# Designed miniproteins, single chains, part 97

Each design is a single chain, and the fold is of that chain. pLDDT is the mean over its residues in the fold that is shown.

## One batch from the design tools (miniprotein)

Design m3228
Fold by ESMFold2-Fast:
Structure m3228 (fold): chain A 119 residues (1-119)
Amino acid sequence: SALGKQLLEAARAGDLAKVEELLAQGADVNAKDEYGRTPLHLAAREGHLDIVELLVRNGADVNAKDNYGRTPLHLAAEEGRIEVVEYLRSVPGVDVNAKDNYGRTAEDLARENGHEAVV
């Protein structure tokens, strides 16, 4: 949808006010882009902790997998987003050991990208 596309862009850009506005307008919190990525995937990858927290409070699926089997935790860990990784690991029901389509966990991706401190 048009709202879903705007939510994905606002989450990636770190525009908290626009994310709040779009969610209030009924944008799907679990909208997916062409790669199967949700707003939570994009906010987590970019390190926008405030948006990550807002999306989770609005029912975002913390275990959503993109087309590569990666969760928001995988993307945050790959990019070294320490505060986002710590927050997502604290969310009830998060699968911290989820494996992508290549058998890699979030910890594996952090190590492969030189971000061992996030795990």
Scores: mean pLDDT 92

Design m3229
Fold by ESMFold2-Fast:
Structure m3229 (fold): chain A 73 residues (1-73)
Amino acid sequence: TEQIAKFKEAFSLFDKDGNGFISAKELGTVMRSLGLKDAHLDEMIREADIDGDGQINFEEFLTMMARKMTDTA
């Protein structure tokens, strides 16, 4: 899907090591680059970081984005 490809491209810009993880701070930048300017961005990032380790993998990111897109639609 075009949307998934776009998310993967944005994620990969910050996944410099190719390990499939980015920091919570980097996730905020990715979301803003995708045009998301939600007032509760920090809360959404915390929700995506289920393990609380400060690392977000692509699947967690994709799930969070899918939830946000559905809620906005």
Scores: mean pLDDT 68

Design m3230
Fold by ESMFold2-Fast:
Structure m3230 (fold): chain A 61 residues (1-61)
Amino acid sequence: MMSPKDQALLDAAREGLAGIVRTLLRSGANVTAKDSEGRTPLDLARENGHEEIARILEEAL
């Protein structure tokens, strides 16, 4: 079962919330979490054009 932090990271990456992404990563959210379609936070950030968030997530891998 996906943790609430992992789900929040996926949502924040999709919505472009860089500050929330940074906070969740510091709190131990899993950067390799996948949604029901197999998308990671990095995939969601890239698909939605959030280049800063994509860079943050790549650095966390």
Scores: mean pLDDT 82

Design m3231
Fold by ESMFold2-Fast:
Structure m3231 (fold): chain A 86 residues (1-86)
Amino acid sequence: MTKALFYTGLARYYLKQGKYDEAIKFAEKAIELDPNNALAHLVLGEAYYKKGKYDEAIKWYQKALDINPTNERAKKLLKEAEEKKR
């Protein structure tokens, strides 16, 4: 549990730095440790979005919403990714 939170924080840190491959790596580690970590799914989606992988971003945003359906950030990001896919 503590390790999942650590990796989620590290993924967010790398996402903010523009290091999207590192953000993906650590978000995936967080999900392996805690599959119900909605924030890790959201960060993974955001990293794929930044890499232009909109189908992957949509998939991970949908999983984040399955875990936390009231996450307004995930709803907004899902809509933005769907609009980019066109």
Scores: mean pLDDT 85

Design m3232
Fold by ESMFold2-Fast:
Structure m3232 (fold): chain A 113 residues (1-113)
Amino acid sequence: MDPKIEELNEELFKAVYNGDLEKVEKLLEEGADVNYYDPVSKVTPLHIAARAGHLEIVKLLFEKGFDVNKKDENGENLINRKDINGKTALDLAREAGHEEIVEFLLSHGADPN
């Protein structure tokens, strides 16, 4: 990976975790990959935002090009991508009790199963 893109993606994860909406927006404008996932944990920015309860960041990720119709190499939609523990962003939002994020994800193509 390009070192600059790698740094941007690491900063994106931290900004999403912290709920820093302005920093997330800036990093995405600078070229951070909205669809990035950690190669070890398989965690995406959407997983982090959903678990942490940052609804406005979830919405921003979708506005900045999270492609719900894009499929991975196994034919799975990105919105349904599982982390290393087999959990989707929807699973993490449900477990954390973030009902507004659950409703948003379901209305945008997340598989309820």
Scores: mean pLDDT 81

Design m3233
Fold by ESMFold2-Fast:
Structure m3233 (fold): chain A 62 residues (1-62)
Amino acid sequence: MEDLSPLEARIVALLREHGPLSAAEIARALGVSQATVRRALRRLEERGIVVRLKDGRYALTF
């Protein structure tokens, strides 16, 4: 995934290992702010890499 930022790549790896996670859980795991994580998640959603579930968690599309 050479076109991902380092943060985006770490988020994808975390979701691959642990399944669906909230932005707060991702932020805690990576040691960054929820605002930073939500910005990266928005970019990943726009690219079709992740999807936001009805309960507010994020999951990989594959």
Scores: mean pLDDT 80

Design m3234
Fold by ESMFold2-Fast:
Structure m3234 (fold): chain A 74 residues (1-74)
Amino acid sequence: MEEEIVKELEENNKKLSEYTKLAKQQGKRDDPSLVNMAEARSKAYGVPFEEAKKELKEILDKQSEASDKLLKLS
């Protein structure tokens, strides 16, 4: 169980890191918000802003859920 949660956290962290890198490349804040990350993705890949925001929210929600589960194991 813990191994599965850790793997999920690592995968989500990798995805978030990629989006953060895109935001930084576009001159966004060092601490990009969900909105900044969604804009960066939308601009870089031509994805509609609302779709990019939904994707990022799903990743963040999964990350939050996995982190909460890991804390309960500790």
Scores: mean pLDDT 70

Design m3235
Fold by ESMFold2-Fast:
Structure m3235 (fold): chain A 57 residues (1-57)
Amino acid sequence: MGKAVATKDVDVDSPAVLPFKKGDVLDILKEHPDGFLEVEKDGKRGLVGKSDVEIIS
C-alpha cells in the first residue's frame, strides 16, 4: 500500500481535513485530481494536501 510522511504540522478542526504532525505516517487510500490525497491514520480518514506530505513507496 502507498504511504505518505507529513512534512509539516496541520492542526485544523474540519471534518474534511485530517489533522497531523510533522513526521506522521499516513496510509494512502486514494489520490484525488485536485492535489489531495485521501488518507487514514489511527482509524480516522480524511483529506490531506499533496504539498503537505512526501509520498513513499
Scores: mean pLDDT 76

Design m3236
Fold by ESMFold2-Fast:
Order: structure tokens, then sequence, then C-alpha cells
Structure m3236 (fold): chain A 85 residues (1-85)
């Protein structure tokens, strides 16, 4: 199940909201990279795993800001839906 997968990832030390030296979470990195349909699937999976869609990097940018800045419209739409929920 999704719950079992989440528990296993936490046991392996995977923190979906971990920030790198620039304040980027996994959600920021996928939003910036794009990756088309695969990027949308990854964004949805990260949100289901409890990713913070409002997290700000060291420049004050959210994953949505990065998706818009890089022209990833489909990813931006998914992030906008998550913010509205």
Amino acid sequence: SVEELVERLKELGFDVNAKDALGYTPLHLVAMAGLGEKGVERIRALIELGADVTAKDKNGKTPLDLAREHGHEEIAAVLEEALAA
C-alpha cells in the first residue's frame, strides 16, 4: 500500500521534505527539472508522500515559483491544485 511504501522510505532515511544547501526539497528539484509526464507523476507521488508544496528555498521560491519560472505549465497546474486543496 501507499502507507507501507511511505513507512519503508522513512525507515531508509528518506525525508520527502529534506532541504539541500540551497534550501531545495525534492519537490523543488522536480518542479525545476520538468521531465514532462514523468515529472507530473513524480510531483503527484511526492505530494502523496507528504511533500510541503509551500516550502521556500533560500531565495524565497516555492516549487510552484520554480515550475512557472522554467515554463513547466503541467507541473505548475498540479502544484496549484495542491495549494487549493
Scores: mean pLDDT 79

Design m3237
Fold by ESMFold2-Fast:
Structure m3237 (fold): chain A 114 residues (1-114)
Amino acid sequence: ALTPLDRALLEAAFAGNVQKVKELIAQGADVNAVDPATGLTPLHLAAAFGHEDVVKVLVEAGADVDAVNPKGRGLTPEDIRARQAEVLRRLNERLEENGTLTFEDVAEVLSTLP
C-alpha cells in the first residue's frame, strides 16, 4: 500500500503545489513513488499538467526521468508534451460537446488520464 506521505507527494505534484512538494520531499517522501491505481509517479503527474517548477524540484531531488510510462517506455520530453497535449485535447472535446466547461468535466478528464 502507498504510504500517506508518498500519496501526499503524488497529490501535491498533481495539484502543482511546488511548496508542498518541497516540504514532503524534506519529510522523506519517495520522489519515485508509484500510484497503484494509475501506475504514475509524481514526475509523470507534474509533467502531464505542465507544472515545470514541480518537475524541476522532483528532478533535482533525484526523480527518475527514465521512469516507465503506462506503455512500458521511459519518460521522454516528447512523452511529457504529448501528455499535456492529451489533457488539452480532452478538455477541448468536452467544451465542444457541452458548449461550456464545468468543474465536473475537468475532474472527469483528469480522472481518465493514463
Scores: mean pLDDT 67

Design m3238
Fold by ESMFold2-Fast:
Structure m3238 (fold): chain A 120 residues (1-120)
Amino acid sequence: MSPLHRLARAGDVAGVRRLLAELPVEEAIELLLTPDPDDPLGRTPLHLAAEAGHVEVVEVLLEFLRKHGTKEQQLQIVNALDTNGRNALHLAVEAGHREVADVLERFMKENNIPFVPPQK
């Protein structure tokens, strides 16, 4: 498991901020694109934070993407699907984390990322 996946799952906001500040931008983006190989659902750091309801971690990850990610990288990371075909927004909604869902929807709208409403 990468450090970023662990910190995102734990809701360690300070750890996430520190790791993103210490890593080269390209390496941080690569970690955000990487599914956790030890996770049977293939979840990225954004998936793990969203499913766990860690609002501030989600905000930190999205701020990093807004500042440093290309439009293509923002789209790839936000629309990344787990092995069940769910993105971070779907996971937040299914878990009942309304505040995380609102943050993700706002980011998608502001960055012209296609909105796919959660489906059962």
Scores: mean pLDDT 81

Design m3239
Fold by ESMFold2-Fast:
Structure m3239 (fold): chain A 63 residues (1-63)
Amino acid sequence: SMGDKIRRLRDERGLSQRQLATALGVSQSTVSNIENDKITPSSELLKRIALALGVSVSRFFEP
C-alpha cells in the first residue's frame, strides 16, 4: 500500500513518525493514519512527504 511504502521509506531514513510529522507541519496521528492507509494524503501533502524523504512522488505508486 502507499502507507506501507511511506512507512518503509521513513524507517530507512531513521525518522520517527514524530520527526516526519514535524518536517511536514502535521500531527503525528496524521502520519500514523497515512501509514496505516486510514486517510489518503492530498497531492500537495504527498509532494511534501516525497521531498522530506528525498524521493520522487512516483515511488509511492510503484508496485
Scores: mean pLDDT 82

Design m3240
Fold by ESMFold2-Fast:
Structure m3240 (fold): chain A 67 residues (1-67)
Amino acid sequence: SLEEAEEYYKKGLELYKKGKYDEAMEEFNKALEITEELIAKGEKVEEALELEIEVSVELLKVAVAKV
């Protein structure tokens, strides 16, 4: 569900703030899996796309921080 994806996103943000980059990436990827499934099903597409963009930006920030 979209709510479940939002919870994974929030958890990822908390882990990122703590410098737990690998764990943050795991939670962000879980959020992305759910948003991709919703988009594929045509459910909550606008909201899922918005969350996917937000999660993708945070994943890029984590990837840069890990270098």
Scores: mean pLDDT 84

Design m3241
Fold by ESMFold2-Fast:
Structure m3241 (fold): chain A 85 residues (1-85)
Amino acid sequence: MEKELEEKFKEFDKDGDGVITAEELKEVLESQGKNPTDKEVQNLIDLFDFDGDGKLDYEEFKAMVAYIEKGDYSPFLEPLIEAVK
């Protein structure tokens, strides 16, 4: 589980800086055939951005994955489930 989450985080973290930006998250969603608005992507980050820095670190990413796996997500989060699975 942990190793799989670390690999998924690395896939999202395109520049290797240890955080996932709104732009990187949007690129992942677009790779799943979705066209999210900047506001939808920002809302996703805001939901899990516990530090308020506008980015997701690994701990915040794990919280997002746990939320998605629980199934308590909005329909627009379905592309993230595909990207994580």
Scores: mean pLDDT 68

Design m3242
Fold by ESMFold2-Fast:
Structure m3242 (fold): chain A 64 residues (1-64)
Amino acid sequence: MTDEEIEQMFKSLDKDGDGTISISRLKSVLGLPDDTLLRRFDKNGDGKLDYDEFKELVDYLGGL
């Protein structure tokens, strides 16, 4: 997956256009039972993933 594809995916999930995606939104979109995986990538603990944190999540999932 290219950096541009990751950026486009991030922007499609960033409904508010504020440069972050809420953990609750990602949990819903990914169908996760809890937020444990997402919290691993929420480095600043604000309950949202910025682009860098989201990229780490995608790299982790793409490593399967």
Scores: mean pLDDT 74

Design m3244
Fold by ESMFold2-Fast:
Structure m3244 (fold): chain A 71 residues (1-71)
Amino acid sequence: SLKERLERALIGAAKTGTAEEVAALVKILKANGGDINAKDANGNTALDLAKAAGKEEIVKILLEAGADENA
């Protein structure tokens, strides 16, 4: 589904992408009712991966978008 594709894209962008890509994906995901707290196969959210990678700008974007630190 589109939601699942956007959720996977957000997780991927949080891991290897740019802040601009994450911001764009967050807007599209919210418009389509997707879950910003979706988990990958290892149980990690986009926020978890951004925090682990030290990507402060991406962490800020995700938190401002409503990502849950306890998800």
Scores: mean pLDDT 85

Design m3245
Fold by ESMFold2-Fast:
Parts: C-alpha cells; structure tokens; sequence
Structure m3245 (fold): chain A 96 residues (1-96)
C-alpha cells in the first residue's frame, strides 16, 4: 500500500536520482512522501529506526543544496539522534 516501507525506499532512490540531475523541485515531493511513510512506521516500530534516519538525512541534504539551512538543520539533528541511539545499541551488542 502507499505507506509500505519498500515504497519509501524506492521513493528515496528516485528522489536521489532527480537530485543528482539538479531536478530538485521533482525530488522534494518524493523525499517528503518517503519521510511520511517512515514516520508512520516509526509510530508503531519506535522512533529509533535506521530507515527514518535515512529519510531525514535525504530531505535535509536536499534542503541544504537549495540553501534552505533553517529547514535542513532540525532534520539533520533528528537523524543524528537516531544514529547515535542505534550506534550505542550496536556497541552494547559488540561488548557482550
């Protein structure tokens, strides 16, 4: 369905292709849709999900490339928080 995580991955990949071509206006709605799908999934799976961090970073990078730094910064910070929590879990597993 439209909220399936595999669809979000495909939307991120297509958006990244548009972004690499300088087609930023076409990339933005696809990154936003992918983020919405991952945020919806995080409501049930928990907030520290690697796919959510990926979608946040992708949208933040797009906004940064457009000079939209005030919009990019909070997305990057949220993605870093998720990545830090995932890294701490990985370190705990490696030490046991």
Amino acid sequence: GPNHPNLATSLNNLAALYQSQGRLDEAEPLYLQALEIHEKAAESAGPNHPSLATSLNNLAALYQSQGRLDEALPLYKRAIDIDVQLGLADLKNALE
Scores: mean pLDDT 83

Design m3246
Fold by ESMFold2-Fast:
Structure m3246 (fold): chain A 83 residues (1-83)
Amino acid sequence: HMEANELLKKARELYRQGKYDEAIELFEKAIKVDPNNADAYYLLGTVYELKGEYDKAIEYFEKAASLGNTVAKKRLEILKKKK
């Protein structure tokens, strides 16, 4: 979807600028438009991990892994050991 791709692009730009809360808002909008976007869930999990919110990071990495993101699956195994 064109709208989801545009939201994802803007969210990545905010993420690179360190504007994590603004990036999260746009990533959440992107997955609401395209709920099967594994990359968006992975990036959202990564932002929550950087903020120290491990419960949310685990939730989003689980969704990304279920959609085929192998990197999210490996990160999830590491994070679950911290619980």
Scores: mean pLDDT 81

Design m3247
Fold by ESMFold2-Fast:
Structure m3247 (fold): chain A 66 residues (1-66)
Amino acid sequence: DKELEEEFKKFDKDGDGVITAEELKEYLISQGKHPTDEEVERMIKAADKDGDGVIDYEEFKEFMNS
């Protein structure tokens, strides 16, 4: 849905259509968190269903509905 797409774009700072570990880490830092690279990689792997190391829009949508 368009609402989830706009939320996804908030994470996807460079507009490449995926959320990378770097983008996720930057978002968490902006929220006052200080995650380790290992924590960020674990979060990516939890949402990454196709094993490419990034979160695409479909994976993000499924993650939000889980």
Scores: mean pLDDT 72

Design m3248
Fold by ESMFold2-Fast:
Structure m3248 (fold): chain A 160 residues (1-160)
Amino acid sequence: MKEELLKRLEDNLKFLETLYKETGLESVKKLAEITREVLEQFKKLSEEEQEKAAKLADEIVDELHKVLAEAVAAGKSVEEQIEIVVKKMKEIIKERAPEEIIPELLEVVELAEKAVREILEILKKKGYSEEDIRGEVRSFLSTVAGVVAAYAAIQVIKAS
């Protein structure tokens, strides 16, 4: 489990760094910087804490992926998919994160929402198809869900 989370965070960082180079979006750059910080915090945990954090992160990611999949199956627009996933991220943070870190984690979610909406606008202006836009937005939401889940999980384990 810990090796899978480590690889996922490294893959997520590479995805965000590539996306920043392609878009020049400051919001994406800040998310890449946060992802690097999360990755470094994860590496500083003990082996036992890494396994616990990985398990909790996977539980959170599974909940977010389920909500996204249900929204897609229900024929929700890409804008509605963004709103549904962002709302669920905020609910999970408020329920599971230590009280003192909730404001910081909510700021990360707000940054992620800003970034995905800026990406959506760029794709629409470039004339991407509805199918391609849905694919790109889903990939971004999945990447951000992984980062938010890992950050929340690490903070829960540190507070325990």
Scores: mean pLDDT 88

Design m3249
Fold by ESMFold2-Fast:
Parts: C-alpha cells; structure tokens; sequence
Structure m3249 (fold): chain A 61 residues (1-61)
C-alpha cells in the first residue's frame, strides 16, 4: 500500500473528507480516480476521502 504525506492542514467540518495536519502520514487504501484517494490517517486512525492535490505520495509500505 502507498504512503502519502499531507502538504498542508485541512479540515472538513461536514465529515465527508478526512481532516489532517501538514506532515501527517496517510495510508492510501483506494484510488477513486484523478482527484481523490480513500486514505487512513496514521495519526488519528480515521478513514475518509482525501484530495490528491493536498498530499504527496512518498513511498510504499
């Protein structure tokens, strides 16, 4: 599975997207196409949609 790192802080009060802080590590679970991943935060353990433009893939675990 691929590992990504948040490039900036992001909050979604609606709960549709995963909230994260700059530097948080995210485990990529599923590729939903050009704009979004399904990911799990390794900081909080929560899962949600992540905009691809806000994270950078840094390796495979």
Amino acid sequence: MELAVALRDFEDPSGDFLSFRKGDRLLILEDLGPDFWVARSLTTGEEGLVPKRLVEVVGEE
Scores: mean pLDDT 79

Design m3250
Fold by ESMFold2-Fast:
Structure m3250 (fold): chain A 59 residues (1-59)
Amino acid sequence: MEALAEVVEDYEALLPTELTVKKGEKLRILDDSNPNYWLAESLETGEVGWVPASVVKVL
C-alpha cells in the first residue's frame, strides 16, 4: 500500500538496505507487508530503504 507517513523517532541505518530517518521527516510507504519493517522513500532525499514500522506513523 502506498501511503504517507511521518517519522516519530530517529533511526540510524544498520544495514545498507535500511534508511536513516530523523523525527519529523515525511516518508512514502512503498511496502508494508512485513509488520516489523516497511519499505519507504524519503520525501526529503529521495532515498529508498527499510525502516522499523515502530518509528513511523501513517498520516
Scores: mean pLDDT 81

Design m3251
Fold by ESMFold2-Fast:
Structure m3251 (fold): chain A 78 residues (1-78)
Amino acid sequence: SMLERLREVARRLAELTGADADKIISLIEQGKYDEAAKYVEEVAGKNRRAGLGSAFVRAIKGGPEQIDVALRALDAAA
């Protein structure tokens, strides 16, 4: 499902950026996509991972193809 794939993106972002995966997932499940995007962009930027933050924002707004792109970008950054 789209939600399960977004949870995977959130988990991997947390590992690479120091973000809180549970916080990201909770915001997504509440439909607070803009708040999730802002939080991820802020944390990723502070940890020199701005590109991963941008990939996440595209994933939550762009649909299934952009989720796959984000997962591939996270794999390459690991």
Scores: mean pLDDT 77

Design m3252
Fold by ESMFold2-Fast:
Structure m3252 (fold): chain A 155 residues (1-155)
Amino acid sequence: SLVEEFEKLLKELGLSEEDVKYFTSKFEELLNSKEPLSELLDKLIKLTLEILKKVPDSKRELFYRRMHGLLTRFLQSKGVSPEAAEVLASVFMGMLSLGHELGLSEEEMENLVKVALERTAKAHGLDLKFNLSEEKREKAQAFLDRYVSPSFFSE
């Protein structure tokens, strides 16, 4: 199952037994939830950022690679097309990787992922909108305009 693959990943990342149980339970709640996609992704972004605080830098590439596949299948289970799901998962993982490399705060990475996912969703005909202040949107958009190719959101 998707839950079992997620649990296995957390163990491979070296998380404690308590953290594996906690994060797996939260992921299972999201997988079984009937909330709108924007609410599910808000919670999933926050969950992912909590996990990343516990992942050693040497295992971050493993996390991004494995989570890409898990996210693609998660999004498809919520009715997202295979093509849109793949690009959304790539954008999500790519923004986390870039934000970490550039030393962004947890809040800055959350806002960056959210704005990047909205741009990707719009390019694929999906209605996805997060509750963000205009100031947070402008800062994230300026970062994307500086560091990310426009084609990244459409491919």
Scores: mean pLDDT 88

Design m3253
Fold by ESMFold2-Fast:
Structure m3253 (fold): chain A 82 residues (1-82)
Amino acid sequence: MDAEGRTPLHRAAEEGDLERVKKLLEEDPSLLLVVDKEGETALDLAVRNGHKEIVEYLGKKLEGELGEEFKKAVAEGLKLQD
């Protein structure tokens, strides 16, 4: 974790490295719920950087944890980019 509170998953999502995202989540799925100092998850960084494949992968994993309202919020973010 760096000075901004970012995990390796945040960095992989920001960089668009889907293979690394998958490996990190296989090792520690709780990384999905870690927020940086700005309150952003790895999913938030993937959305902001337009990495659709990573957004879909992370969103699917978080859907079961955070429920339907979170899924709707992610979909709204994607609609603004499409």
Scores: mean pLDDT 71

Design m3254
Fold by ESMFold2-Fast:
Structure m3254 (fold): chain A 84 residues (1-84)
Amino acid sequence: SLPPLSEIVIRSTEELRAVFATYDTDGDGFLSYDELRRMYQELFGVTPSDEELARYDLDGDGRISFEELLRGYERETGIEGLLP
């Protein structure tokens, strides 16, 4: 199964944004499913399925925004927002 976002070493919104920006090659604030999959492969050594990645795609637009990734993190941890 796909590891939860809480397993990423994230302490603050800034750290999550930095991780996001590493895989957002266009710098437009969105990750494709392939870019998010690569993030999981590099950080956890796992290959997530499209169905697992779709759980973070709240708008169903085929792209994952920073806000969607942050909300996914909040759902997995039960913490509203990241600590400063």
Scores: mean pLDDT 66

Design m3255
Fold by ESMFold2-Fast:
Structure m3255 (fold): chain A 76 residues (1-76)
Amino acid sequence: SIEELKEAFSLFDKDGDGTISLAELATVMKSLGEHLTEDQGREIKSLMDDNGTIDFEKFVLLMTNLDLIDKVLKHM
């Protein structure tokens, strides 16, 4: 649920700035039973901000529709 995603995100957002790194994202996904492939990791990096992190809204999008992210990036 979104509440579980919020709890997982906040655990890794130690600075409280509303962002997490790719490594933190991969750890969260693994803990929730999801697998982040090397290809998906590279695609996610292209969606990251200037600091190489993602915000909560992008995190929720990835968890709910990782396939859509892959398809969107292939159009670029």
Scores: mean pLDDT 67

Design m3256
Fold by ESMFold2-Fast:
Structure m3256 (fold): chain A 59 residues (1-59)
Amino acid sequence: SPLAVAVKDYEAKSPLELSLKKGDVVEILRYLEDGSWLVRSLSTGERGVVPSSYLEVIG
């Protein structure tokens, strides 16, 4: 599965979103129509939606 890294901190604005710290590595589960991605944190296993502008694909 493709991996991405958070390039900056993100604070979740709804229960469907995932908060991230800069440097967190996530697995990309799905690309959404609004430009957000459904991701899973590799450190916590938590899943949620994050704007793609906060993420950089690494593999």
Scores: mean pLDDT 86

Design m3257
Fold by ESMFold2-Fast:
Structure m3257 (fold): chain A 100 residues (1-100)
Amino acid sequence: MAEELLRKAAKALSEGNYDEAISLVKQALEIARKEGNKELEARALMLLGTVYLMKDDYEKAIEYFEKAKKIAEELGNQDLVDEANEMIERIKKYIEKKKK
């Protein structure tokens, strides 16, 4: 159920339907949290970060990637920790260039 919502959200994101993607991810997050599925929660938060990044909302993008990273660290999922760190660092470097 929640995995299918995340697949639909990823498709909406790829089509530029950011508000639909956010709605679908929030539904998947609610299900993942109710089920105690921390892996799915972390993946949903990563996708939210990506959607906000595509909307140029860098502050929210970083917030969601940091939340995903924290859960990934609790799970020992180093690949997901590294992915979240890479996204956060890329956004921070972009913001620094934009200030000049």
Scores: mean pLDDT 85

Design m3258
Fold by ESMFold2-Fast:
Structure m3258 (fold): chain A 60 residues (1-60)
Amino acid sequence: MQLAVARRDYTARTPDELSLKKGDVVEILREVDEDWWEVRNLKTGEVGLVPKGVLEVVEE
Protein backbone atom coordinates (compact mmCIF):
# COMPACT_ATOMS: atom_id res chain seq x y z
CA MET A 1 0.00 0.00 0.00
CA GLN A 2 1.55 3.29 -1.13
CA LEU A 3 0.71 6.28 1.10
CA ALA A 4 1.04 10.02 0.56
CA VAL A 5 0.27 13.18 2.57
CA ALA A 6 -1.41 16.30 1.19
CA ARG A 7 1.22 19.09 1.10
CA ARG A 8 -1.51 21.75 0.89
CA ASP A 9 -5.27 22.17 0.76
CA TYR A 10 -6.78 21.20 -2.59
CA THR A 11 -10.31 22.02 -3.77
CA ALA A 12 -11.92 19.66 -6.29
CA ARG A 13 -12.65 21.41 -9.61
CA THR A 14 -14.83 18.62 -11.08
CA PRO A 15 -16.91 15.76 -9.60
CA ASP A 16 -14.11 13.29 -10.45
CA GLU A 17 -11.58 15.16 -8.29
CA LEU A 18 -11.06 14.82 -4.53
CA SER A 19 -10.80 17.78 -2.13
CA LEU A 20 -8.03 17.45 0.47
CA LYS A 21 -6.85 19.35 3.53
CA LYS A 22 -3.15 19.85 4.27
CA GLY A 23 -1.97 16.83 6.27
CA ASP A 24 -4.62 14.39 4.98
CA VAL A 25 -3.21 10.89 4.47
CA VAL A 26 -4.20 9.17 1.22
CA GLU A 27 -3.65 5.77 -0.37
CA ILE A 28 -2.38 5.96 -3.95
CA LEU A 29 -4.59 3.61 -5.97
CA ARG A 30 -3.19 4.29 -9.46
CA GLU A 31 -1.33 6.83 -11.60
CA VAL A 32 -3.84 8.03 -14.21
CA ASP A 33 -1.22 9.97 -16.19
CA GLU A 34 1.99 11.92 -15.49
CA ASP A 35 0.09 14.72 -13.68
CA TRP A 36 -2.86 13.00 -11.94
CA TRP A 37 -3.23 10.23 -9.36
CA GLU A 38 -6.36 8.41 -8.19
CA VAL A 39 -6.27 8.28 -4.38
CA ARG A 40 -8.43 7.31 -1.41
CA ASN A 41 -8.64 9.61 1.63
CA LEU A 42 -8.02 7.31 4.61
CA LYS A 43 -10.04 9.55 6.96
CA THR A 44 -13.23 9.77 4.83
CA GLY A 45 -12.88 6.74 2.49
CA GLU A 46 -13.61 9.01 -0.51
CA VAL A 47 -11.88 8.25 -3.84
CA GLY A 48 -10.96 10.75 -6.53
CA LEU A 49 -8.34 12.36 -8.73
CA VAL A 50 -5.70 14.72 -7.27
CA PRO A 51 -2.79 16.54 -8.97
CA LYS A 52 0.49 14.71 -8.26
CA GLY A 53 2.12 17.96 -7.08
CA VAL A 54 -0.34 18.23 -4.13
CA LEU A 55 0.97 14.95 -2.65
CA GLU A 56 4.17 13.99 -0.83
CA VAL A 57 4.84 10.25 -1.04
CA VAL A 58 5.55 8.58 2.31
CA GLU A 59 8.80 6.60 2.09
CA GLU A 60 9.20 3.29 3.96
Scores: mean pLDDT 81

Design m3259
Fold by ESMFold2-Fast:
Structure m3259 (fold): chain A 66 residues (1-66)
Amino acid sequence: GPLSFKKGDTLTALKDFTATQEGELTVSKGDKLTALVSGTGDWVLAKSLTTGAEGFVPASYVEKVS
């Protein structure tokens, strides 16, 4: 199901994702990200804590740090 998240949540990339479209964010497994908006869905708008880049990643490729 879709990931539920809040703005400011810390996320971890579960697997590598390569951006294929404008507005997507490339991440590597183990990268830490911050959610930029609250919501639920198949995509998360996030900021990489490693690079500072912003973009959409598939919600299935990340999880919330609990």
Scores: mean pLDDT 80

Design m3260
Fold by ESMFold2-Fast:
Structure m3260 (fold): chain A 152 residues (1-152)
Amino acid sequence: LLDAARNGDLEAVKELLAQGADVNAADSLGLTPLHLAAQNGHLEIVKLLLETPGADVNAADIYGATPLHLAARNGHLEIVKLLLENGADVNAQALLDADTLIAGLTPLMLAKRNGHEEIVELLLENGADPSVTQSAEGAARLAALRAARAAA
């Protein structure tokens, strides 16, 4: 399912879901089919995954990035619309990565950083908080991820 969702193979995604493949199956980074489809702009796969019973629109990878973060970062406007319509948390917080020391990244911050002005407007219209900066929650999550890596 993950490779089919990453590659935009809609027919393989349909067949695998019909065979009872886990819609929320995650790789070693916590990336689900919905993350991979949203990251790569595969709108029809995103639609199909969100229509599948039990699909987690707010699934978080090991950095706390959601499908909405990846769609907003990569400029996929129609996917951002669809994720928000399906209950995506507009103010979800992620790390850029554990080494950059940037915690509390929101979909809005990623859209702004990458110059996706229409996505910035859409996120603000859907309740994105422009005052969200690096939060204590983002810092705590970064500390927890560092502790988990040190213990492994």
Scores: mean pLDDT 81

Design m3261
Fold by ESMFold2-Fast:
Structure m3261 (fold): chain A 60 residues (1-60)
Amino acid sequence: LGLVVRAVRDYEAKSEEELSIKKGDILEILEVVDSENVKARNLSTGEVGIIPIEYVEEVT
């Protein structure tokens, strides 16, 4: 797996390129898109999309 993060709050996708998450979901970071957004896979749903980085935290 790449970098693993946890959703700190719910986020609903606003476009087909974005990822919907629920607080507590575990995600794998696939790439950094920009300073505010990452592309991730939600390990609970298998869905892939872009999410604001402020909605996730690193699992340590």
Scores: mean pLDDT 81

